# Designed miniproteins, single chains: the designs that were tried, part 6

Each design is a single chain, and the fold is of that chain. pLDDT is the mean over its residues in the fold that is shown.

## One batch from the design tools (miniprotein)

Design m185
Fold by ESMFold2-Fast:
Structure m185 (fold): chain A 81 residues (1-81)
Amino acid sequence: MRAELEARLAELEARIAEDPEDAEALFGLGQLYLLLGDTERARAYLEKAAELLAKEAEAEGYSPEEAKELAEEALRYYLAA
């Protein structure tokens, strides 16, 4: 399990090395660091992913307040899981 998680981590790190704004990869890194017990790094990656998701929501026509609420709800959901 742990070795499999570390292999997945390397894949996601390669993705953000090519695209630092890959919100899916940043979210995946946050989830993996939570599974590895590194809650500080997990939080940093999840917050970065939430920021990018908020920008995507604004581009889709959500207000800045709505985008922030959606990002905070997503962050809270994934930090609690």
Scores: mean pLDDT 74

Design m186
Fold by ESMFold2-Fast:
Structure m186 (fold): chain A 76 residues (1-76)
Amino acid sequence: MDEAFQEASKEARKVYEELKKMAKEGASLEELQKKGKKAADELTKKYGPYGIKVEAKVSKDENGNIKVEVVVEALK
């Protein structure tokens, strides 16, 4: 379990870094949400058998700034 969680966390960090870079380079909220959802769904499929779920959340704050979160959860 711990090794699978570490690998999922590494892949989630790569997704987070990609989304942050895309946001900085002017990608739309829809493009970021689509990319994040696809990547998170793929990681959840890959690590789901180990009881791991990955979610990507992309939103705008009240100032129009893009907020990116990628969360790795151990399911119990």
Scores: mean pLDDT 82

Design m187
Fold by ESMFold2-Fast:
Structure m187 (fold): chain A 60 residues (1-60)
Amino acid sequence: MEERKKKAKKYYEELKKFIDEFNARLQSVLEATKGLSPEERRKALEDAIRDFLKEYEKKK
């Protein structure tokens, strides 16, 4: 069914965007924290992941 294919495409487009944004944020944090201690770097990654998930949750 045509509608089923369109729904699948939108779902994958949303997931792809989510994954791309998530990866971009992680890469940005990793780049920004390259010179920091392992503890600070881990904390920054955890905070970035937490904030990203909160933003995604609010869209629901």
Scores: mean pLDDT 75

Design m188
Fold by ESMFold2-Fast:
Structure m188 (fold): chain A 65 residues (1-65)
Amino acid sequence: AEELREKGLRLIEEGERILKEGKELIRKGEESGDKKLLLEGIGRVLRGIGLIFEGELLIKKAEEL
């Protein structure tokens, strides 16, 4: 049970880091007009959200045990 919770917390932490990186790339892309940076930033934001969701699901499963 505890292993699933630990894995979930790690995924959330990683997702939050990637989300923060994505937001930074979006800001830089907007400031410079670089469409490639904007798209890369958006991709990282989406990936970060996905990891956070996966982490939350693992924590919920751990709480059911």
Scores: mean pLDDT 84

Design m189
Fold by ESMFold2-Fast:
Structure m189 (fold): chain A 62 residues (1-62)
Amino acid sequence: PSAEDRARAEELARRAAEHLRTLDPNSEKYKRADRLLKEGALLYTQGRYAEAIELFEEALRL
């Protein structure tokens, strides 16, 4: 993955984390978004930026 994919993943991770803060922490949406953000972060640490981007985008849609 390119440096651009890494930068995009970092930006989307930031937005996903910010979005998570707007959700009710007792809701199923929060639990799903939290899981997606954690899985995306793991993919990011493995250099799998394109897959991390997909999970962060899914979290942002919740």
Scores: mean pLDDT 85

Design m190
Fold by ESMFold2-Fast:
Structure m190 (fold): chain A 62 residues (1-62)
Amino acid sequence: NALEKGEKYHEEGLKAAQAGDLVTAARLFLEASRYYKEAGDEEKAWEVVEAGTQALADANGQ
């Protein structure tokens, strides 16, 4: 359940990033990381945190 929620938010974050909505993508990746941590999947949690920070950097023009 927590893993499934994390995967859903991760997928929505990827869709938002593809659409160029980088701030929404970062928010969705942050939500995904919370669910992945709850599920005990630290590697997936770190992957989406990295993706979210990259999205914010891209949104800020850096």
Scores: mean pLDDT 82

Design m191
Fold by ESMFold2-Fast:
Structure m191 (fold): chain A 111 residues (1-111)
Amino acid sequence: PIADILAKYPALAKEVVEAAEQINANPEQALQLLTEIAKKLEKLREQDPSAATLLGLALIAKLGPKAPELLETAAEKLKESDPELALSLKSLLTASEAFPDLAEAAAQALE
């Protein structure tokens, strides 16, 4: 079912993969790149919260061990300018910690 859910949004799935690759390759731009993809996932959450959550979990899994620090830093910087996005990043990180196998499965489904 994960692959079927993600197959509904092939363009956004590709953007998630590309964002993870760019964030890993360009640490100095990581916060900007994470913020841009996170905003797109928030728009999807209004239409399909399951797909948005799975794509977000896949993003975190593809970012690897640096993901917690990066998401916490992004949320802290966004807390005054975009509190909803800051909260979404914290919620996504919490979900990845609660469901690590699901995050890994979602990342594998994007290959």
Scores: mean pLDDT 85

Design m192
Fold by ESMFold2-Fast:
Structure m192 (fold): chain A 69 residues (1-69)
Amino acid sequence: SLEEIEKKIKELEKEIEELKKELEEAKKAYEEDPSLENVNRLVGLSLRLIGLEFEKELLERKKKELLSK
């Protein structure tokens, strides 16, 4: 339903905001110490963010299709 899609979008928006904060911390850690561990963490969080934003895009697209004639 449209309501379930909107709820999932809001949940993803919250997860994305939390993940962006983790990315800022990971980026700072990498800048202070460019170790393989810090690189791997930064890359992993970046890939997760891409995944969540892609999921949000798909849900936004489904929402538009449901609202369309």
Scores: mean pLDDT 86

Design m193
Fold by ESMFold2-Fast:
Structure m193 (fold): chain A 77 residues (1-77)
Amino acid sequence: SLAAREAEVAELLAKAHEAYKAGDAEKAAEYVGEAALVATGSERVARLAAELMRARAAGDLERGRALERQMAEEVAR
């Protein structure tokens, strides 16, 4: 069901937040990518979401903005 899928996405995002707080940016990116895949079914959106998390964790504002635009375009399709 949609509710069960939303719960799975929320659990994955909670795990991503815990990994990020622990300083594990790569594990946070993996969980964010998995959450995006569950939410959208799109491997491309999942890859963009993971890369965006990595860019944000690294403080790479230019790359982050570029990835945000790419993801918005993909999700709007």
Scores: mean pLDDT 86

Design m194
Fold by ESMFold2-Fast:
Structure m194 (fold): chain A 74 residues (1-74)
Amino acid sequence: EEAEKYRKKGEEALARGDFQTAGNYYLKAGEIYEKEGKLDEAAQSYLNAARAFAQAGNDTEAARSGKKAVDLLS
C-alpha cells in the first residue's frame, strides 16, 4: 500500500530523530490516505506530520498539517 509505505518511512525517520524528514513522509501518507477516503488514517498521519514538523522547528508546516487533521476530524 502506497500510503503505508510513506507512513513506515516517517516512523523510521522519527526513530532516527530526523523530524523534518518524518514530517514530510507523514504528510505524503496523509495526502494519499485522504485521496483513498481513509479519513481517520489521513487525520492521524497529518497529526503525526504536525508533531514532527513542530519538533523540527518548522512551525509553518506544523500549523498547515495540524489544520488538515482538524478539518478531517470535524
Scores: mean pLDDT 86

Design m195
Fold by ESMFold2-Fast:
Structure m195 (fold): chain A 113 residues (1-113)
Amino acid sequence: LVEKIEEEIELLKKWKEKLKKVMETLSLEEAKKLALDALETLKKLVEKIVELLEKNGYKELAEELREKMEELFEEAKARLAAAKTRQEVLDIFEELMDKVIELLEEVKKKLEE
């Protein structure tokens, strides 16, 4: 389980850097669309991690992760809708990715306790 979460964290770090570079080449409208599509992909990935935690008996930790992620996704969607520049889209996306990675690292630490 810990190894699986480590793999997902490393994948997210690489995905963040790749998507940032792509977004820098796009128009505001295209960058927003890519960021929203990326949010849906990220949500599904986190849901998979939540399910893995539940299957391994970490139901409380799974629920904490689910609640925190729902809050982050709703905030990010609202901020993306309000963004007026490509740089704002990039900043919102990077902040969201960093917060998700941080939460997964916290989950990993709790599993190692």
Scores: mean pLDDT 85

Design m196
Fold by ESMFold2-Fast:
Structure m196 (fold): chain A 99 residues (1-99)
Amino acid sequence: HMEELQRQREAAENQAEIDRRKAFLKSRLTDEQIEEYLERFKAAKSLDEMGALVRELLAEGVPEEVIGDLIRYYLMTEKGLPVGVADVVAAVVLVEARK
């Protein structure tokens, strides 16, 4: 009904999705790997730098699916983006990496 209740609902939905993605990443990667990759993403200042990082991770043998989930998780936790926006930005970064 009120904007505040809607914001609380959206925040709860975002948190639930963050928790789901964190659980999925932990099923595929070690905690140390997740921390290392997130620090690399934090160092990227542009979409071009993120695209270069994706290419580096692919060359290191990290599956594209896992990289996509790492980017979405990073955008939601470190950049505070909502799920839908994080999904779109992650898709753009993955497309740039395929050049």
Scores: mean pLDDT 78

Design m197
Fold by ESMFold2-Fast:
Structure m197 (fold): chain A 95 residues (1-95)
Amino acid sequence: MVIRPPSSEGARYAGETFARMAEIVDELAEKIKELLKQGKPVEEIYKEALKLIKEKMPDASFDEREGLIVLAAIDIRNPELAKKFKELAEEEKKK
């Protein structure tokens, strides 16, 4: 699905946002792989990923941050980790 901006200025803004999200997913994927290699528990990996995305996208909504973390886990071909991240997010939302 493609969002078409109404003007050239809007196109530039949308392109920058998309590029930033792609960079963040790539950084998250690399960090998750590194933490997995270190044998970190899923809860610690999730907290580190959440810290990184909050730092990179402080204005992002909870759903946006969670979506990008889950997408990064899927990108590294680890759907079980993606499922665990979703479970952890639901538990955080419970408070």
Scores: mean pLDDT 73

Design m198
Fold by ESMFold2-Fast:
Structure m198 (fold): chain A 61 residues (1-61)
Amino acid sequence: SDAELEEAVARALAHAAARLRAEYGLSDEQVAAFVAELRAGFAELRAEPEHLRALIDGLLA
């Protein structure tokens, strides 16, 4: 389901943003730029949705 995959990507990006702020002390601007790059990478991996889902599940665990 594309909607479930989009929701999983959104959760993974939110987790990454929170972690970047907490562990690296990055500014909101720096976090937004990094999250944008991650989002683009996930979009490219949509050609292999099962692989993308496994990577997201690993990141959220």
Scores: mean pLDDT 77

Design m199
Fold by ESMFold2-Fast:
Structure m199 (fold): chain A 55 residues (1-55)
Amino acid sequence: SEAEKYYNEGLKLGKEKKYEEAAKKFEMAARLGSGDLAQEARLLAEIARKEAEEL
């Protein structure tokens, strides 16, 4: 699904420490996904945003 694609893109960007871009991908995954995937993506988006703010 598209939500899963965005979620996986967010994970890859996070590993590369591209936290602003990762947060945007996780936000899209949360918007398009449902249930557990949406909740996990929402949490990871918030974490990635906070990491980006510390740079």
Scores: mean pLDDT 84

Design m200
Fold by ESMFold2-Fast:
Structure m200 (fold): chain A 88 residues (1-88)
Amino acid sequence: SKIEEALIYLMQALNALVKGDIEKAVEYIHKAAELLGISIDLGPDATPEQLLDAMEELLNEIKKKGDKFSQLIADGLLTTIELLRMRG
C-alpha cells in the first residue's frame, strides 16, 4: 500500500530528525509526500520545526485516507511529534 510505504518513510524521517540528519529527514518527507500525491516545498535550509509541520500535514492526510491500522500508526507518530515539540 502507498499509505503504508508513506508511513515507513515518515518513521524514517522522524528517526533522521532526532539524530540531527536534516538532509535525510527532508529526503524521506519528500518520498512520503510523493506517495500521497501531496506537494510540499521543503528545501535543504528547512528548520526542524518546518520538518515537523510537514510530517504532521502528511500524517493527517494518512488519517483521512488510511485504514484503521494506518490511522493507529499515524496517531502514534503525531503523538511523538507533539512530545518532540515540547522538548525543543
Scores: mean pLDDT 89

Design m201
Fold by ESMFold2-Fast:
Structure m201 (fold): chain A 63 residues (1-63)
Amino acid sequence: MEELIKEAEKLAKEAVELLKKGEIERAWQLFQEAARLLEQALGPTAGRAALHEAKKLIEEVKK
């Protein structure tokens, strides 16, 4: 479980860096992988929450 959370954090950080570079689709792909790992570690609600936050970040960048 601890390892899954750490891996998800790494993927989320990489996704944020890609988002800063304007690589929105690649960032979204990494956010989806991070959410999947969080779902495995903490349950489906955590994965859903992570995807919702990722969508907000992408929408802010697209403005």
Scores: mean pLDDT 79

Design m202
Fold by ESMFold2-Fast:
Structure m202 (fold): chain A 60 residues (1-60)
Amino acid sequence: SRRERAEFRLSLDPEDYGALGELALEDGDYEKAKEYYEKALEQDPADGVSRYNLELLESL
């Protein structure tokens, strides 16, 4: 599942903000998901997945 994948990523890198964003999204915490995706893009501006998810959340 998406949660299991995100948890696996966090076991390798606890500062994987993209994975933290996925977990927040799974929990329905849209504000927290936005914060984590913004941090993911600060670490890697080329993270297209985090950018896409952030844009969708900002449109809601």
Scores: mean pLDDT 82

Design m203
Fold by ESMFold2-Fast:
Structure m203 (fold): chain A 80 residues (1-80)
Amino acid sequence: STAELKEMVESAQEKIDELEKKINEETNKEVLEADLEILKIWKENLETLLKREKDEEVKKKLKENIKKIEELIKKIEAKI
């Protein structure tokens, strides 16, 4: 349902924000590589949801979260 998908998007945003804080402080390469794998999985899941979504507001939120994940991936890759 749209309500369940909206809750999932809000939960994803919260998890992305928490991971960003950890990435900014983390210097351990193994931890950063693990976070990179998690972000890639989250990105693929959100892209799959975006392909099926018809609600324009939910699509916008999914695209915003995907963009944030891409920025975090680039940030980790720059540290490794």
Scores: mean pLDDT 80

Design m204
Fold by ESMFold2-Fast:
Structure m204 (fold): chain A 66 residues (1-66)
Amino acid sequence: TVTATATVDENGIAKLDVGASGVLTDVKITTASGTIEMPEILAFDGVAYVYVDAAAGTKVTVTGTL
């Protein structure tokens, strides 16, 4: 199980330092407005990128399984 916190950029993208490379499954993205579930995201070189429909500067917490 991986947990990472990131801030959404001006393009709606959060950069997550997950510390491992591979496919992260059962992904949950939690923001102040709610939780978004994703089946999987790809982490490459320890980093994953997710799109979140939120304003720049929004903090997001992501959990998932590698």
Scores: mean pLDDT 79

Design m205
Fold by ESMFold2-Fast:
Structure m205 (fold): chain A 51 residues (1-51)
Amino acid sequence: MSEAQKAQERLRDQAVANIEATVPDPELAKELIEQVTSFFDTLIKNDIRVG
């Protein structure tokens, strides 16, 4: 993976950790994590340069 992709993955992981730390409701935290991970996965996929 490129450095940019690694940075986006690290940012995604940090966002997930922040949600888990700040959102006391586990069901709401799960929904937010799913939305955030879907969003970052889309960004990573769209930012991939194939050449």
Scores: mean pLDDT 73

Design m206
Fold by ESMFold2-Fast:
Structure m206 (fold): chain A 64 residues (1-64)
Amino acid sequence: SVEDIIENLTLLIRDLKRRGVPIEEIEKIVKFVIDTLRRRGVPQSDLDQLEKELKEILEKIREE
């Protein structure tokens, strides 16, 4: 489900941040994953939800 994808990507983002990966590189990884899901036929409504949730997570970790 899209919720499982959001949870797994949230864990990945937090792990990358903990390991010192720059936010700009994390954002590129997130974009690559979303582009891959789009190419695999995930509905645009699910992609919109995913992009919104991940943007909020990226903004939160930028403050940390």
Scores: mean pLDDT 84

Design m207
Fold by ESMFold2-Fast:
Structure m207 (fold): chain A 85 residues (1-85)
Amino acid sequence: SQASLEEQKRISQEVIELIKNKDFEKAKELLRKVAEEQADRAGLPPEERAEYMKLVDEKIDEIIKEVTKYLEEKEKEEKKKKELE
């Protein structure tokens, strides 16, 4: 897709904010929706789409887990900085 860099940044920001708010299911749904739109634009046959979406779902779970861990670590650092001020 030739989506603008601004659109890609907005999607990334929305996913991060959903994860910050502990809206994990909404974050997964957004990522799945984007992947489905990309599969549609690529014209993937139904069987290939099903296989692709299984791989996407596994990757989404990994991404959510890694981003969650990163944000939790950042929250701990922010709390320490506020306590030391």
Scores: mean pLDDT 77

Design m208
Fold by ESMFold2-Fast:
Structure m208 (fold): chain A 74 residues (1-74)
Amino acid sequence: SAAAEAAKRGEELARAAVEGARYMIEQGVSAERVRGYGERAAEYLNSDPALREAGERLLEEVLALAREYERRRA
C-alpha cells in the first residue's frame, strides 16, 4: 500500500541520517554540529506528515548519540 511504502521510505531516510550523524562523530565534528544536523534532518522529514514518526525517532537517536559522544569526551 502507499502508506506502507511511505513508512518504509521514512525508515530508510531516518537510518541514513543517523548513519550520517555517526560518521560526523567519527570525523570529530562537534556535538553541537551533530545536534544541528539531526534537527535539520528531522525538520526535513517532518515537512511530510507521513514521515513525522520517522523524523521524531531520528531526532531522538541523533540527540542520544550526541549526548553519548559528549560523555565519552568528558
Scores: mean pLDDT 82

Design m209
Fold by ESMFold2-Fast:
Structure m209 (fold): chain A 92 residues (1-92)
Amino acid sequence: GKKVEEAAEELKKHLEEQGFKVEVKVEGTTLTLTITHDDVKKVIGLALRLIGLSLDGFDIEVKIEGNTITVTITAKNEEELLEMIEAVKEAV
């Protein structure tokens, strides 16, 4: 819904302020972020924070390919997706 799109855009801007390039895709209750940075240490650091959220029980999948991270956030409903987006924003 519109609130999910707005929260995803805020997360995108938050990451872009840190120098990341971010592409966002929302499909139902799934959010996919494609995140790129020229500094691989920034990519690894971000990936570790996101993996930490996955270990805390959030349904977050992190894939690293070179200097690009693909993050898939899967929620049961839009309310849970909004909570997960906020948790990601707080972690990064």
Scores: mean pLDDT 85

Design m210
Fold by ESMFold2-Fast:
Structure m210 (fold): chain A 68 residues (1-68)
Amino acid sequence: MISQEELDRAVFELALATAYAVAVSQGKISREEAEKLFEEGLKRIDELVSQGKFDEARKLVKELIDKL
């Protein structure tokens, strides 16, 4: 079974992906810009998750979504 940590990471990815997809659909950003921001954001989230910093990862997800 997936661990709670893997589940939290999956939720962060889904939240970020959904936010960027909605932003593209609303014309707020281009698809290319959304893909780049998603990759950069996900890399930063993965670095925090690998360090066990789930609260910081959650805060980063919120910051990235709030910038949209």
Scores: mean pLDDT 81

Design m211
Fold by ESMFold2-Fast:
Structure m211 (fold): chain A 73 residues (1-73)
Amino acid sequence: KREQAEKLYQQGLELIGQSKYEEAIALFKEAIKLEPNDWRIWQNLGMAYTMLKKYEEANEYNLKAAKLYNESL
């Protein structure tokens, strides 16, 4: 449900603010299961992977976010 995904997303952002990137990734992945087309979640997954220096995964998630953002226009 959209409300549940938003809650998970907001909790993930809070963890990002605490530099808890692995924990944030886990919550963002749960949010994506509920709202797979929310480009904001994919974008923040890419950012979290970048902070962990996992650039290949970060690039994959950022490309997915860009595609979904363009489709939302």
Scores: mean pLDDT 86

Design m212
Fold by ESMFold2-Fast:
Structure m212 (fold): chain A 70 residues (1-70)
Amino acid sequence: MKERVLKYLKIAAEVLKDDPELQKEVEKIAKELEEGKLSPEEASERLGDIMGKAPQEKQDRILELAREYE
């Protein structure tokens, strides 16, 4: 679902604000998803790749914040 993926991308961008390279990648995915250049599934896969590059503490924080938006 596009709305849920966009919400997850916004959470990731906020948590990754200390890492401008990763934050920029997340913002690009969000923009391409909003423009219809990426499907929600493709955006989720790319976000997963970025999560794999992030420190574990940032990954954990993103998951905690995503849970709060249930």
Scores: mean pLDDT 78

Design m213
Fold by ESMFold2-Fast:
Structure m213 (fold): chain A 76 residues (1-76)
Amino acid sequence: MEEAREAAEKLEAQLRELEEREEEIVAELGEAGPEVLEVLREALERALEAARAGNVEEAHRIVGEAQRRAAALAAA
C-alpha cells in the first residue's frame, strides 16, 4: 500500500510538472516536442491509474516504455 501511494504521488507530481513545463519542453525538443509530450502525458496518466489500483510494477513498466519511446521520437 505504501509503495503504491508513493508511486501515485510521484506520478501526480510528474503530470503537474509536465503541464507546467509544456512550453519549455516543446521549445527544447522542437518538432518532436508535441509528440513526446503526448506520449509522456498518456503514459503518466495510465501509470497513475495502475499505481492507484496498487499495481506499482505495472506503473513502472508503463513509464519505462514511455521513456524509451520518447527518446526514440526525440532522436528521429
Scores: mean pLDDT 79

Design m214
Fold by ESMFold2-Fast:
Parts: sequence; C-alpha cells; structure tokens
Structure m214 (fold): chain A 56 residues (1-56)
Amino acid sequence: MSEEERKLIEEGLKKANLPMVYLPFLEREVEEAKRKGLDPEEVLKKLIEMLKQLTA
C-alpha cells in the first residue's frame, strides 16, 4: 500500500471520529478492492459510512 493511500485511510478515520483500531481492517479491504478492480477510494468511503452507522 502506498503512503498516500495509508494517509487517506487515517484521515478518513480521524474525520469520521472512528478509532484507529479499524486501520488494518480498512487497509486490507482497500487492497482487496484494488485486486477486484473496484475503486479503492469509493470502497473506503462506503466502509467508513458503515462503521459510522455502527458507532452512532
């Protein structure tokens, strides 16, 4: 994973006020999305929204 992609995940978690414990989970999901030919940024946004709903 690139340093830029990692920063996007960290910033997404911080902006959403989510715990950093989700960082390795999101890194894995973003890499899996890339392997499947999906847009990793779109997948990241959807996962962050789902996590926000679970913690609200």
Scores: mean pLDDT 79

Design m215
Fold by ESMFold2-Fast:
Structure m215 (fold): chain A 69 residues (1-69)
Amino acid sequence: SMERELAARETAIQITIIGLELDAERPSLPPEVQEELRKLIAEAKKALEAGDLEKAEELLLKAQELLAA
């Protein structure tokens, strides 16, 4: 059902946020990358609170790509 799909997406977003918050605390990351990562996480949390799952997912993808660079 649509409701189950939305709940699964919300859970996936929350898990991704937790993982990225842990990554943001790694002392091996450059300070500039840590700052940008924290900004993306904060915006993703705001999007999730607003119910904008697509925006939250896009912001988290950007955060993951930043971390992979």
Scores: mean pLDDT 85

Design m216
Fold by ESMFold2-Fast:
Structure m216 (fold): chain A 70 residues (1-70)
Amino acid sequence: ERERRAEEVRRVYEEALALAARVAAGEVPSEEELRELEERARRAEEILRADPEVAEALRAWHAERVAAAA
């Protein structure tokens, strides 16, 4: 259960990073794409607020990503 929620939050985070990379490359996202991402981000925030262990897992994953990119 927690693994499923952590995966959902991680997917939203990865999708947001991918969208940011596309924008940096000069792409203009559609209104629908932005709205759907915002909706998923809101759901992810609710999960993080409800389950601090998921939030901790996401922070650990992000820290590893940053270290690997250095």
Scores: mean pLDDT 74

Design m217
Fold by ESMFold2-Fast:
Structure m217 (fold): chain A 96 residues (1-96)
Amino acid sequence: MAEELREAVRRFIEQLKDNPEALKMARDALRKAAESIRQGKYDEALKILRDEVDKAAEKSGNLEAVRAATRLVHLASEGIQRGEADKVAEVLEEAA
């Protein structure tokens, strides 16, 4: 799980590297989501990932960023549901 999520986050960030505003929004969203996970607020973390990560991807105008964001959100959600929330937070913190 952690390696697949790390790869999804890496691909997402790489798709945003030519758009500084979208990249900043994405990193801020990943940081906020990780902080919510660390506080045990899993529903808030998933809401941030769905709403703010998707918004950053859309701001980029890059369809590959949107696809990468969708995969990232799906893998993070699955990790939390499987009881690996701490590993999800760790991976998101690495990218923020």
Scores: mean pLDDT 85

Design m218
Fold by ESMFold2-Fast:
Structure m218 (fold): chain A 78 residues (1-78)
Amino acid sequence: MEEKVKEIEEKGIKEEGLSEEEARAAGLAALAAHYYAQGRLEEAARLLREAARLLERAGRLEAARALREAAERLAREA
């Protein structure tokens, strides 16, 4: 648990390797998690789809696909 938090911090310190699109996608994913915690599944799914689009533009196709699949699952549950 704490080790995973440190890994996220370490990736944050290496943000020099992240594009502007990747940073924005991370922000949208965090906001989607907040909406998910509130039970607002449609808004969460929309934000995840937008984050996936930004990741596609950044060339992060695998991460984009993962977020799109997550958005599709949330939309099905909504």
Scores: mean pLDDT 73

Design m219
Fold by ESMFold2-Fast:
Structure m219 (fold): chain A 71 residues (1-71)
Amino acid sequence: MSPEEQAKLAVEAAKALIEEIKANPDLSDRKIASLLTAAQIWAVAAAFSGAEEEAKELIEEGKAAAEKALA
């Protein structure tokens, strides 16, 4: 798997987890924290594979989604 392929898969994985948080605002705090942590791990993996700018956006979007769900 090339770094570009790894970045693409990591970005898609992070996006899917963030979308899960957005789709289910009634999730438990523990589940929201788990999904956010997993999304951040994938975003960091994307950054190390060359998608640094997109990873930064995903981290910010994930935090915003989690904060909204926890409010």
Scores: mean pLDDT 82

Design m221
Fold by ESMFold2-Fast:
Structure m221 (fold): chain A 81 residues (1-81)
Amino acid sequence: MSLEELLREFAARFNALRKAGKSIEEMTDEAVEFLKKVPKEYAEEIARAAITVLRQYGLEKGDLEGMEKAIKKIKETVEKI
């Protein structure tokens, strides 16, 4: 699977969660699980996309603390890959 296909799949999954009104914590857990399944060479770029989406969603929800926690979890996940 290409990086473009993985980014498209990630965007589709996150749009579905956003429409379902899921919490930033639930979206973060989904991003972590997605990162564990992608090829190691794409993990950093997908993590950057995840951080961007989680930052936007945190601002939309007014959950700045959840946003900061989410970004930290994504960075820690990438460091372990």
Scores: mean pLDDT 81

